Designed miniproteins, single chains, continued (3). Designs and how they scored, part 72

Each design is a single chain, and the fold is of that chain. pLDDT is the mean over its residues in the fold that is shown.

## One batch from the design tools (miniprotein)

Design m10656
Fold by ESMFold2-Fast:
Structure m10656 (fold): chain A 70 residues (1-70)
Amino acid sequence: MSLLERARLLLAEGTEYFAKGKELLKDPEKVLKGIGLVLRGIGLRIEAGLLAEKAGDKELAEAAFSDEIV
């Protein structure tokens, strides 16, 4: 697997975890689980961005570090 392939996979996984976590945060019964998924999503996206920068894909790195993390 290339650095770019790994970066794309981690970005997809991180985005999915982040989205699932944000939806769980809307449910008062699931806030702690939601926080855990958001943090995992952020971590995966940071890893994806670092791998993308290392591979020379600035656009993919910027997407991974985008405002969606905030």
Scores: mean pLDDT 78

Design m10658
Fold by ESMFold2-Fast:
Structure m10658 (fold): chain A 92 residues (1-92)
Amino acid sequence: MKTATYTFTADSIEEAIEKAVEAVREALQAGYDRANVGVTVKKDNLLLGVTARSADPEAVREAIRRAYELAKKTGKPATVELGDVRAVATPL
């Protein structure tokens, strides 16, 4: 399995979501089977990890949004899987 790995920093969750969507799209269009994206979200002091085998931007956005909201609500790491997309939000 060919995996592309990307690492970013973002000021906000909105910026992190769009960076992750674009990285997943780019990786899969380049012929990778999977994208693995790490983003540090500065304003929330949170690590976001995304693994995706699908370039569906709605699935990527929704998985990240749900993981982020759950992690913010609980103060604990949260994992959300939507089809071929897995998002993990880890408070620092």
Scores: mean pLDDT 84

Design m10659
Fold by ESMFold2-Fast:
Structure m10659 (fold): chain A 59 residues (1-59)
Amino acid sequence: HMEEELKRVKELSEEARRAAEAGDWDGVYRILQKGREEGPLAYEAASDAVIEAMEARAA
């Protein structure tokens, strides 16, 4: 597969998760904007990471 794109998606997803876990919503917003710029796959991965982090905090 596209290993370079996969790494980029993974890095963005991890940054989004960390920002959400820290409660840094300004950071989350910035990262999601970057995801939109990189493409729908990157945006979806970052968005999913935020949701998962929120679910983990609630559990």
Scores: mean pLDDT 77

Design m10660
Fold by ESMFold2-Fast:
Structure m10660 (fold): chain A 93 residues (1-93)
Amino acid sequence: SARDQAALEAIRQRDEADKAKNAPFAPYMEQARKFVDETTVEEARRKADEYEKLADELSKIDPELAQKYRGMAEAYRGAIGRKEAEDNIAKLK
């Protein structure tokens, strides 16, 4: 129903407002969300793990670049959690 769609949209808007607090990293958060929506949670999880591994490897060589990759990994993990929450809510109707 339209009411159920409005409830799901309200949840998405609340998550988006929370992400806006990290405006400098908004492009990574948007990219991660789009990636999860266009692929699968499993693919996004693999991507997050790859970025985290790169961050760990770079931490001794380039700490600034390592921090950037950690931010991207966190963005992907956040997008995964949100997608799983949305899918769980959708299954209840």
Scores: mean pLDDT 76

Design m10661
Fold by ESMFold2-Fast:
Structure m10661 (fold): chain A 95 residues (1-95)
Amino acid sequence: GELPRELVLRAIALALRAIGGLFDIDLLEKKHPNASEEARRLLEEARRLYEEALRLAMEALRSTDPEEARRLLREAERLLDRAERLFREAKKLLA
């Protein structure tokens, strides 16, 4: 069957959140070209997690199984929460 509308909207929301995070990392790197190695490492890990979260959200949109979509979206949200924590830590080091 088709995915429930709630799961489609959730996948779109998580994908946009991941895209926004990737954009924020690019802006922060441009503002801080002389960032410490530790700050750069945190941003690199955050970028990896945002990219994986985007991949999972897009995979959920392509799924024909609502339970598979729910599992993918739960994992995407976990990765987004972790990416956002790492981004905040990097931002504190750059302040």
Scores: mean pLDDT 90

Design m10662
Fold by ESMFold2-Fast:
Structure m10662 (fold): chain A 66 residues (1-66)
Amino acid sequence: SMQEKLLEEMRELAREIEKIDPELGKKVRAAVELAEKRKWPPEVLEELLYSFEQVKKKALEEKKKE
């Protein structure tokens, strides 16, 4: 389903963020777990996925400066 696909994409993003910033990745993972538990609709999941993509970009840019 679209929900399952979006949740898997978010879990992959959480893993990638965790490799960059472990604490931030843990928070993103917790948010994904909450979204799955609450059974949020695909439209909400798409917006959440977009937000996590922005979080990853910011974390990656900060890591490059260190």
Scores: mean pLDDT 83

Design m10663
Fold by ESMFold2-Fast:
Structure m10663 (fold): chain A 69 residues (1-69)
Amino acid sequence: SEEIEKKIRELVEELVRLGKELEELQKKLEEAKKQGDEDLAKELQKKIEELQKKIDELVQKISELIRQK
């Protein structure tokens, strides 16, 4: 259905946005590790884990909607 296709598109756009944010956080984490900033590295790792969970949830939602097509 067109409604399902629209929802998939919106979720895919959100997934792309979160993927870019994840890449930026990973780059910041590597820099923090190089500088020996363990506290910052730990905070960035937590943010990455939270973002990965959101990405996983979106992937599951997209997959479910595609299966219903």
Scores: mean pLDDT 85

Design m10664
Fold by ESMFold2-Fast:
Structure m10664 (fold): chain A 102 residues (1-102)
Amino acid sequence: MEKEEIIEKLQTESKLSKEEAEEIVEEYPDVARLAARLGLSKEDILKMYEIEKAIENGESDEKIRKLAVEYGIPEELVDYWLSLNKTLTPFDIAMLLLQSKA
């Protein structure tokens, strides 16, 4: 999916502003591409963005865990994923958000 297509889908399907869509695409293109492909809600995309930003900033596992729990992901599920993958990918964050709704 091309950059312009991702920006368009984030605006039309996920209801992000153009500025929000462009920011996510520029800073975390893998997050933006995945969100566009999965048709994630604006709320879930912003949660993914904030968690990914915390990971990129080198925040502690404990701080990332607290942020994920604050965004409605069960603590046990975050701990389990961190035990399997020492680094959370955008895909893992999307799956955690989707899993929290199941």
Scores: mean pLDDT 71

Design m10665
Fold by ESMFold2-Fast:
Structure m10665 (fold): chain A 100 residues (1-100)
Amino acid sequence: GELLERARRLLEEAKEIAKKVPESTKSLAEEAVRVAEEAVRLAEEAPENEEVLRLALEAVEAALEAVKEALKETREGILKAIGLILRAIGLVLDARRLLE
């Protein structure tokens, strides 16, 4: 439904911005995209589970913001990107737990 389609659109936006991230923050952007791809995968495995879809969308939103922060190439941006990636990982783990 709408949540899964939104998560997919935000993942594609994150992937596009990640291509523009400078070499110094490239690994952070790649990790954020990887976590977002896992979130979308979990949502696709349970497309009728609204809680999984909501957690996956929140994870993709956090990952997209992490990529945007990495693009800034500032110390503050790097620290925010790390925090957002950790948040996205936590949300993915919560979604995975619901499927176990």
Scores: mean pLDDT 90

Design m10666
Fold by ESMFold2-Fast:
Structure m10666 (fold): chain A 67 residues (1-67)
Amino acid sequence: SAEELREALRRAEAAIEAARAAGDKVTLMNALHELQELLEEARRLGDEELVRRAEKLIATAKEELQK
């Protein structure tokens, strides 16, 4: 559901912030993998807001992994 997807995206965002603070690349890679699956679910639901949110978090995780 869209509610479950929003909650999953919120948890992924929190994990990215915690991993960023700790320099934890493994957690960032795991969050990136999960976010790619959440993006596919958002596309399946046709929820443009959730698609955009997932894409933004994927970009953030990828950028952090490059540091």
Scores: mean pLDDT 85

Design m10667
Fold by ESMFold2-Fast:
Order: structure tokens, then C-alpha cells, then sequence
Structure m10667 (fold): chain A 65 residues (1-65)
């Protein structure tokens, strides 16, 4: 089974969103930003735009650090 780079970003963004939703330390603004970044990464991955999916995923990661 060949996992595409886009599928990896999709899986990773969903994990990040789950972690963010479970973190009571995140402000409502940070949680909304995380949701926005994840939604954009998913949309980019579905469109086959791997580079944009990667960029939004990295921004979501930075928000959780």
C-alpha cells in the first residue's frame, strides 16, 4: 500500500486537531486558528497541492508549541 504525501498530511492534521481540542490550555482564538489551518490543509491535500498542505500543517504545529 502506497501512502501518498497528501494522505500523510491529512492524517497528521486530524491528529493535531484532536490534540488541540483536548488541550484546555488553548484559548478559543488559538483553537479557532488551529481549526482554520487544519481545514485549509485538508482542502489543499484534497486538491493535490502537497506544498500548501505542508505549509498549513507546519503552521498548526507551531501553534501547538
Amino acid sequence: MKISEAELYLAFTQILLGLGRSDPRLTPEQLARLQELVDKAIEAAKAGNVEEARRYTQEALELLR
Scores: mean pLDDT 74

Design m10668
Fold by ESMFold2-Fast:
Structure m10668 (fold): chain A 72 residues (1-72)
Amino acid sequence: KEVAEKALKYDKEGKKQESARYITAAALLAVGYELDGDFEKAREIYRSLAEYYRKLGDEETAAFWEKKAEEL
C-alpha cells in the first residue's frame, strides 16, 4: 500500500485533481476497512494519509490521520 507515494507522484505530474481523488478514495477505503473490522489495513491507510499531508506541510491534517490510526 503506497497511498502517499502515488498521491505525491500525481502532484509532481501536475495532476492535482487525480491526487485529490486518489486521497479521497483511499480515505473512503480505510473507513470501509474500519467498518469491516480490518483495523490493520485501515491503520496502514490512515498512516499513509498522514505521511502525504505532512510532506505537503499540512501538519494539522497529518495529525488528524495519525490520531485515527492510533485509536484503532
Scores: mean pLDDT 78

Design m10669
Fold by ESMFold2-Fast:
Structure m10669 (fold): chain A 113 residues (1-113)
Amino acid sequence: MEDEERIAFYRKLLQEMAERLEKAGVAELVDFSEREENGQKVIEVRFRSKASGAEFELRVRADGSVELRLPDPATIAADPAAQRLMDAVSEFLTRLGEYRAELEKRRAAQAAA
């Protein structure tokens, strides 16, 4: 199924990110869960900065949309581990961006009147 293939791709990227952050001593993976919202699969990932304890949450839906729950900017600026975690999140979003842009382009083409 196309949705299952997309979720598998997102899961792999998020797992690779989690492993890199833990090996680097930057953040701990607090939660990695999958659920269904309004008939759509969602992956939720939560990281905790090892320096400050600040938590970062990412939610990725099957349609490629991403929701971020980030610490306040001052907390990130004061926490080198949180900054490195933000860099990893930015890299993930960049990699996901091309895939999401392709999905949006396909939707726009289908919605053309």
Scores: mean pLDDT 77

Design m10670
Fold by ESMFold2-Fast:
Structure m10670 (fold): chain A 58 residues (1-58)
Amino acid sequence: SILEDAIELAEKLLREGKTTEETFEEVVRWLQEEYGLSPDEAKEIALRALKEALERLK
C-alpha cells in the first residue's frame, strides 16, 4: 500500500540519521513525485507514516 511504502521510506531515512522534519519533507516530496498525490494528501500520509515509523523504531 502507499502508506506502507511511505512508512518503510520514513524508517530508512530515520535509520540514516535524518531528522524528523527532513524525513517528513522527503516523504511528502516522494509521495507527490511517485504517486501523483496532491500536497494535502501527501502531507496526511507522510505524517501518519512518520508517526508509525517512529513507533516501530521505538
Scores: mean pLDDT 88

Design m10671
Fold by ESMFold2-Fast:
Parts: structure tokens; sequence; C-alpha cells
Structure m10671 (fold): chain A 82 residues (1-82)
């Protein structure tokens, strides 16, 4: 898959994740953000989109009651941003 195609797929999954999160479908949000992260990592491991995806994945895990995973993904987001 070309870099441009990977970014497009990442953006699609990222948007689906946000929609799922806003609708209270937290398990579905986790799945979409995990897919978005995989594609963003293939494009650029140091992108603001990747950092945002990690932060939203952390929020989704927090909503599921998994504070340990939430903290892990928030740390990953912060490491990318500075």
Amino acid sequence: MKKEELKKKADEYYQKGIEALENGDFETAVEYFEKAIKYYEEVDKNSINLANAYALLGIAYRKLGDEEKAREYFKKAQEIIN
C-alpha cells in the first residue's frame, strides 16, 4: 500500500473511532483507533495524527474502565508531541 493510501485509511478509521466514541460504542472505538494507529505508524511514527489517535484510544479505554491501558496510551501520545 502506498504512503498516501495508508494515510487515507488511517484517517477513515480515526473518524470512525471518533464517531463510535461519541455514540458510546467504546469497544468499537478501541478497534477503529487501533486500526488508525497501525496505519499512521506505517506513514510517520512522529505525527500529530498518531499522537491524537493514541490519546483518543486512551479515552476509550478509560470509558471501558481500563485505567492502566488508558495511562499507557496517554503516555505514548505525550512522547510524540514532546
Scores: mean pLDDT 86

Design m10672
Fold by ESMFold2-Fast:
Structure m10672 (fold): chain A 72 residues (1-72)
Amino acid sequence: MKEEKLKEVEEAAALARELAKEDPAAVVAGLRAAAEALRKAAEKLKEEGKEEEAEVLEEAAEKLLRAAEEIE
């Protein structure tokens, strides 16, 4: 489950790197917005005591932010 969700995020990050060849600014903005949304969702999950699910979203956000930093 955790591994499956992270796999989807890794595929999305790879696609974002390809799209960034044409428009890096738009891709970076999109990745940062997605990462921020995931971090906010993770904070809500931590408040509900779902730390394991929150950790998955935090890892997903980190992967998207790394992709954005690599493109920028």
Scores: mean pLDDT 78

Design m10673
Fold by ESMFold2-Fast:
Structure m10673 (fold): chain A 104 residues (1-104)
Amino acid sequence: MEIATLLELSLVLNAIDLAIEKSTNPEVRKILERLKKAVEEIRKDVLAGKITPEQARDRLVEEIEKLLGISREEAQEILDTMVNDPEKGAEKLLELAEKRVEEK
């Protein structure tokens, strides 16, 4: 179970890195880098035994909601996409981050 969670977090980090590489907008990149830092902190807490797999997923969904300004349902959908298809997840993540910047 813990190994599966660490693999999921690694796939999410890969999707975020792909989205960062594709972004040319500094404000979009800033949102993606903040999300990356949040995922790295969650991974660190899992590795240290401070949080359970369920708590890690809940914290990740909350950070995605907060940073992208989307619903919990949409945050769960993008998280599942990043895990199942990192390239498609990266494209969707970039679109959501760009939309977040445009709402300002």
Scores: mean pLDDT 83

Design m10674
Fold by ESMFold2-Fast:
Structure m10674 (fold): chain A 80 residues (1-80)
Amino acid sequence: MDEIASETAKRVYELLAPYLPPEEGARVATRVANRLLQGDVEGAEKTVRDALERAGAPEEVIRQALETVREGYKQIQKLS
């Protein structure tokens, strides 16, 4: 569980890196991991979407980040 949440957060951080300062990207990625561990996929998706939309990221990047979060959540659910 923790490994999947951590790997998902790492992938989200990499997608955020061109658009957000490192400290903000790290905070967003950490919140995503914590929300996924709590079973809050909607909160994780909202965290990523709001951050990328505020930064003016392309829709394709927002979609990829949301797919990354959803896949991470799906993997966590399979292990439960």
Scores: mean pLDDT 83

Design m10675
Fold by ESMFold2-Fast:
Structure m10675 (fold): chain A 69 residues (1-69)
Amino acid sequence: SLEEIAEEIKKLLLEGGVSEELAEEVAKLVREGNFDKAEQLLVKAVLEGLSPELANKIGELLKEAEKLF
C-alpha cells in the first residue's frame, strides 16, 4: 500500500541519519503523490549524509509508489 511504502521510506531515511522532520516531510509528500518535491528532499537527505545505497533503495520505493497513482 502507499502508506506502507511511505513508512518504509521514512524508516530508511531515519536509519540513514536523516532528521526526523525531513524524513516525515518526505513520507508526507509520498502519501500526497508529490514525487517531484519528494525527490528534491531526497537530494537534501544525501547532502545530510544519506548513503548512496539507501538513496537507491528509497528511489525504487518512490517508483513503486508512483505506480499507485
Scores: mean pLDDT 84

Design m10676
Fold by ESMFold2-Fast:
Structure m10676 (fold): chain A 65 residues (1-65)
Amino acid sequence: DESYKELLDKLIDLLSEITGDKSVKDYSKEEILEIIRKILKELNIDESVIEAYLKKVEKIFEESE
């Protein structure tokens, strides 16, 4: 069974490693979504794909309770 809370925690850990910022775990949903958007944009990923990824991440946050 998929655990959205564990998936969210793993995503935050990964973002902490990518950004080098250990405080990412204390960021709000909106701040985390903006970090992901910036990373994907720097990788020159299409905006429609970025929005699809952000919607998936937002659902993980919503289902993590």
Scores: mean pLDDT 73

Design m10677
Fold by ESMFold2-Fast:
Structure m10677 (fold): chain A 60 residues (1-60)
Amino acid sequence: VEKAWEALRKGDYEEAVKILEEEIKKNPTAEKYALLGRAYFHLGEDEKAEEYFAKANQLA
């Protein structure tokens, strides 16, 4: 998840989404869903952000 954190810090939210979606396909975790929700929130995708935050909470 380090590369996803780096993309988020740089404000490269589309890149963060791509990295996290690929990582989730291999190994889904609450942390990855929370980061994906954060990326979508910054992209203005509020409904997707809420959905992924809910998934993160469900896996925690």
Scores: mean pLDDT 81

Design m10679
Fold by ESMFold2-Fast:
Structure m10679 (fold): chain A 97 residues (1-97)
Amino acid sequence: AAESAEMDRRLAERFERLAERVKAGQPISDEEAAVVILALAVSLVTDRQEGHLEHAEKLGEALDELNRAVENKDPQGIADALRKAAEVLRERAESEA
């Protein structure tokens, strides 16, 4: 649906902006990190519910990479995981259009 595509595009743009900030050495807050993790988890559940297993798998990988990078305090890993998630969300938005 157009509304779902719009939401996925907004999430992708938000993740891309956060990735740019992290890569530039700017901190993200614990609240921002929690919101990103929650958004990824919700998107993963939605993809599984709708039968989009390939998107669900890619989002799960991005979530695992993000959690690992946060645990290891790795800004490059955080930025890469966020960009990976954004790409999946953009692909999903195109599929809904």
Scores: mean pLDDT 78

Design m10680
Fold by ESMFold2-Fast:
Structure m10680 (fold): chain A 76 residues (1-76)
Amino acid sequence: SEKVLKEVSEVMRLLSEGSEYYVEGKRLEKEARKLEKEGDKEKAKELREEAKKKYELGEEYTKKALEKAKEMREEE
């Protein structure tokens, strides 16, 4: 049914956005490690804080997706 397709699409959208935040977080962590190795401790710290924020957003979106998926399974 079209309703199921729309609900699946919404779960996929939330997972996609969550995944994208995790990818961004990992990229920032990798850059931070490089800067730390090069001696730029202050810039590395800033990027680690940004990575943490991205991971928190990714976790939030993943939780929303899992909650939505659970609701769908509990309906039928």
Scores: mean pLDDT 84

Design m10681
Fold by ESMFold2-Fast:
Structure m10681 (fold): chain A 65 residues (1-65)
Amino acid sequence: SKEEIEKLKRNAEKMLKSLGKEEQGEEVRKKIEELAKDPSATLDQIRGEVAELLAPVVLEALRAR
């Protein structure tokens, strides 16, 4: 679980950097850390929340170019 959370943080950061949104990487990492502190949260729930957080950033990047 902790290893999967670290992998999720790393993958989210890489994706944001690839989209030219590296500045948002720290905010997204902090949000993943916050979600992971809830012992009742499943990995799938955390992935879903991260996907929703990243969706507008990805869409904006795609619309820009």
Scores: mean pLDDT 76

Design m10682
Fold by ESMFold2-Fast:
Structure m10682 (fold): chain A 92 residues (1-92)
Amino acid sequence: GEAERAILEAEILIGLALIARGVALVVGLSEEGRRLVEEGDRLLERARELIRQAREAIKQGDYEEALRLAQEAIRLAEEALRLYREALTLAL
């Protein structure tokens, strides 16, 4: 269903964000880049929590709530990916 697809999309985005984060750390971070990574880390932690809540909502049969939570996780994961890519750009 839509909720399960949104959860999968959020998990893919979290994976991509973690790859971008890893590359930024390997290239090396400026002070500003480090602050962007710390902000991205906070957003990814929240996204993971929302995915956990979305999976629990599915178990309870609340697909509407699961979709809402998964869509919020997608938004946070996209922002984390943006911050990690910005940190990488500053390191290059």
Scores: mean pLDDT 89

Design m10683
Fold by ESMFold2-Fast:
Structure m10683 (fold): chain A 78 residues (1-78)
Amino acid sequence: MVFVGLSEQPAIPASTKTLYLANNSLTSLDVSHLKDLESLYISGNQLTTLDVSSLKKLKDLQIFDNPLTSLKLPSSLK
């Protein structure tokens, strides 16, 4: 699933496996309900915090070019 031009989080189905949100103007993101998510691409946003610790299937995370001060990762990412 791909989104562009967003300043706010869209409605995302819980069955989503790959989510592309790169190069948007997001200041917050809640993906805790996306239990089937395997890939998350959110580089180039304005996120200061991100908690993906509940995403036990997550294998690929791209978070570059965000002003992150806090990041919580799932045990699936080393």
Scores: mean pLDDT 78

Design m10684
Fold by ESMFold2-Fast:
Structure m10684 (fold): chain A 120 residues (1-120)
Amino acid sequence: MKTASASTTATVDVKGKAKVTVTALGVGSASGDTPLTLTFTFTAKNLTSGKETTKTVQAPVEHSRVRGWVVGRAVATGTFEVDETGKVEITVTATVSGADASSELTAAVGVLSITVTPVE
């Protein structure tokens, strides 16, 4: 296996025009010694307007090596402008790649924070 992905979804309420900033942590692990790449896809969908915006970020990976395994961690931030009141659904997908063909590969993702900043 050479790639694995994990996704998580969160919803925030927005009143008026706002800036929504999402910070996510991705973690990958693979058997062997090959460095991992973590790519984050952030999708923000306004459930009132149906407007959807997607951003893709490849984040720097911090690597640890333990007992024939490589563990990679990366933090990425996606920022979205919201023009109207509504519920915004945010989906974050972390994709882990770079494992050898014979390696087991895992992916995990979590949202660390969501900040909603009003814009005048």
Scores: mean pLDDT 81

Design m10685
Fold by ESMFold2-Fast:
Structure m10685 (fold): chain A 66 residues (1-66)
Amino acid sequence: MKFLVTFTGDVVRGIGWVLRLIGEPDVEVKPLSEDTFLVTYSGSEEAYEALVAELRADPDVTVEEV
């Protein structure tokens, strides 16, 4: 499963999200730009949906499934 993450707010919050994603099990993060990252998830669908929902709860985060 793959999605694009774009951080539109404060740089410090964006860095916090990148560190959280890198620390997440079954997550691979590839930077595409300074604020946009391709995330590859290899875990369960339930954990994927929970992760995407958590990201979407932040108003400064945009998630696009690919």
Scores: mean pLDDT 80

Design m10686
Fold by ESMFold2-Fast:
Structure m10686 (fold): chain A 92 residues (1-92)
Amino acid sequence: SDAEADKLMTQGALAYENKDYEKAIEYYTQAAKVGSKKQQGDALENIGDAYYELKDYEKAIEYYRKAKELYKDDPEKVKILDKKIEIAEKKK
């Protein structure tokens, strides 16, 4: 449900702020399975951000690309994700 996804996204964000990136990925992965298409896209982007912080740039790019697929009809969101991919590619 959207409400359950919001709760999981909040738990993921709290873990991320505490720099517990593995826990953040766990919560966001659960959110990606139960939310709306937009919430799934946001969760996948946040998983990418967490992998970036873990310096797993290949995984970060993988999840940013998955988020882009869900945001195909949102050109502004695609531009943001393309910039994140470019930044992660420069770190490899």
Scores: mean pLDDT 90

Design m10687
Fold by ESMFold2-Fast:
Structure m10687 (fold): chain A 63 residues (1-63)
Amino acid sequence: MEKKKKEEEEKKEKELEERAKRLMEVDKLDEEKAYIVAKGAELAAQGVSSDEILKKLGLKAPA
C-alpha cells in the first residue's frame, strides 16, 4: 500500500514540476513562485480555501 502511494506522490510531483515549468515559460515566474502558483491552483480546483492552501504550501504556520 505505501509503496503504491509513494509512486503516486512521485507522479503528482512530476506533474506539478511540468506545470511550474509552463508558468516559468509563459509568465516568466521564478521557479519557487511558479511551483507555489501551480500547487495553489491545484488545491483551489479541489475547492480548498485560500487559507488552507497557504497552510498546505507551508506559507502559513499551522496553528
Scores: mean pLDDT 68

Design m10688
Fold by ESMFold2-Fast:
Structure m10688 (fold): chain A 77 residues (1-77)
Amino acid sequence: DVEEKLKKIKEEKERLLKILKESEKKLEEYLPELEERVGEEVAKEIIEGTVESLRRMIESIEKLELENLKKKVEKLK
C-alpha cells in the first residue's frame, strides 16, 4: 500500500520536475523579449522572482507530500 504509493509519487515527481525545468528554460528564453518590453531591470526582477517562486513551489510540494505521508503512517498506528 504505502510502498506502492511512494513509488508512484516518486515517478510523478520526476515527471513534474521535468515540466518545471522546461518552464524555467522557457522563462530564460522569454527574458530578452520581456526586457525589450519593460526594460532590463524590471524584466530581470520578474523572471528571477518567478524562477524563485517555482523553486519554492517545488519545495512546498515536497514538504506537503512528506507531511501527508507521515500523517497517514501515524494513523496506521
Scores: mean pLDDT 71

Design m10689
Fold by ESMFold2-Fast:
Structure m10689 (fold): chain A 79 residues (1-79)
Amino acid sequence: MDPELFDKEAELALLEIQIAITKHYLPKMNEDELKEAIKILERGKERARELSQDPEVAADAQRLIEDIEKVIEEAKKKL
């Protein structure tokens, strides 16, 4: 396994976990927590977009971007 490819796959997996945790806690978040969650999600989306430039992880990165966008929309709807 290429260490660089492994690192990118691991980073995507960690982002997926972060998104899942954020989505789970969204119903319990107050306005300040929602605003902070949106900032974290937008940073994660930008990083996933960078990772999508690599053909080896592009499909997984694009799927993650779509998931992040949905969670951001859910968070904004609650504000």
Scores: mean pLDDT 82

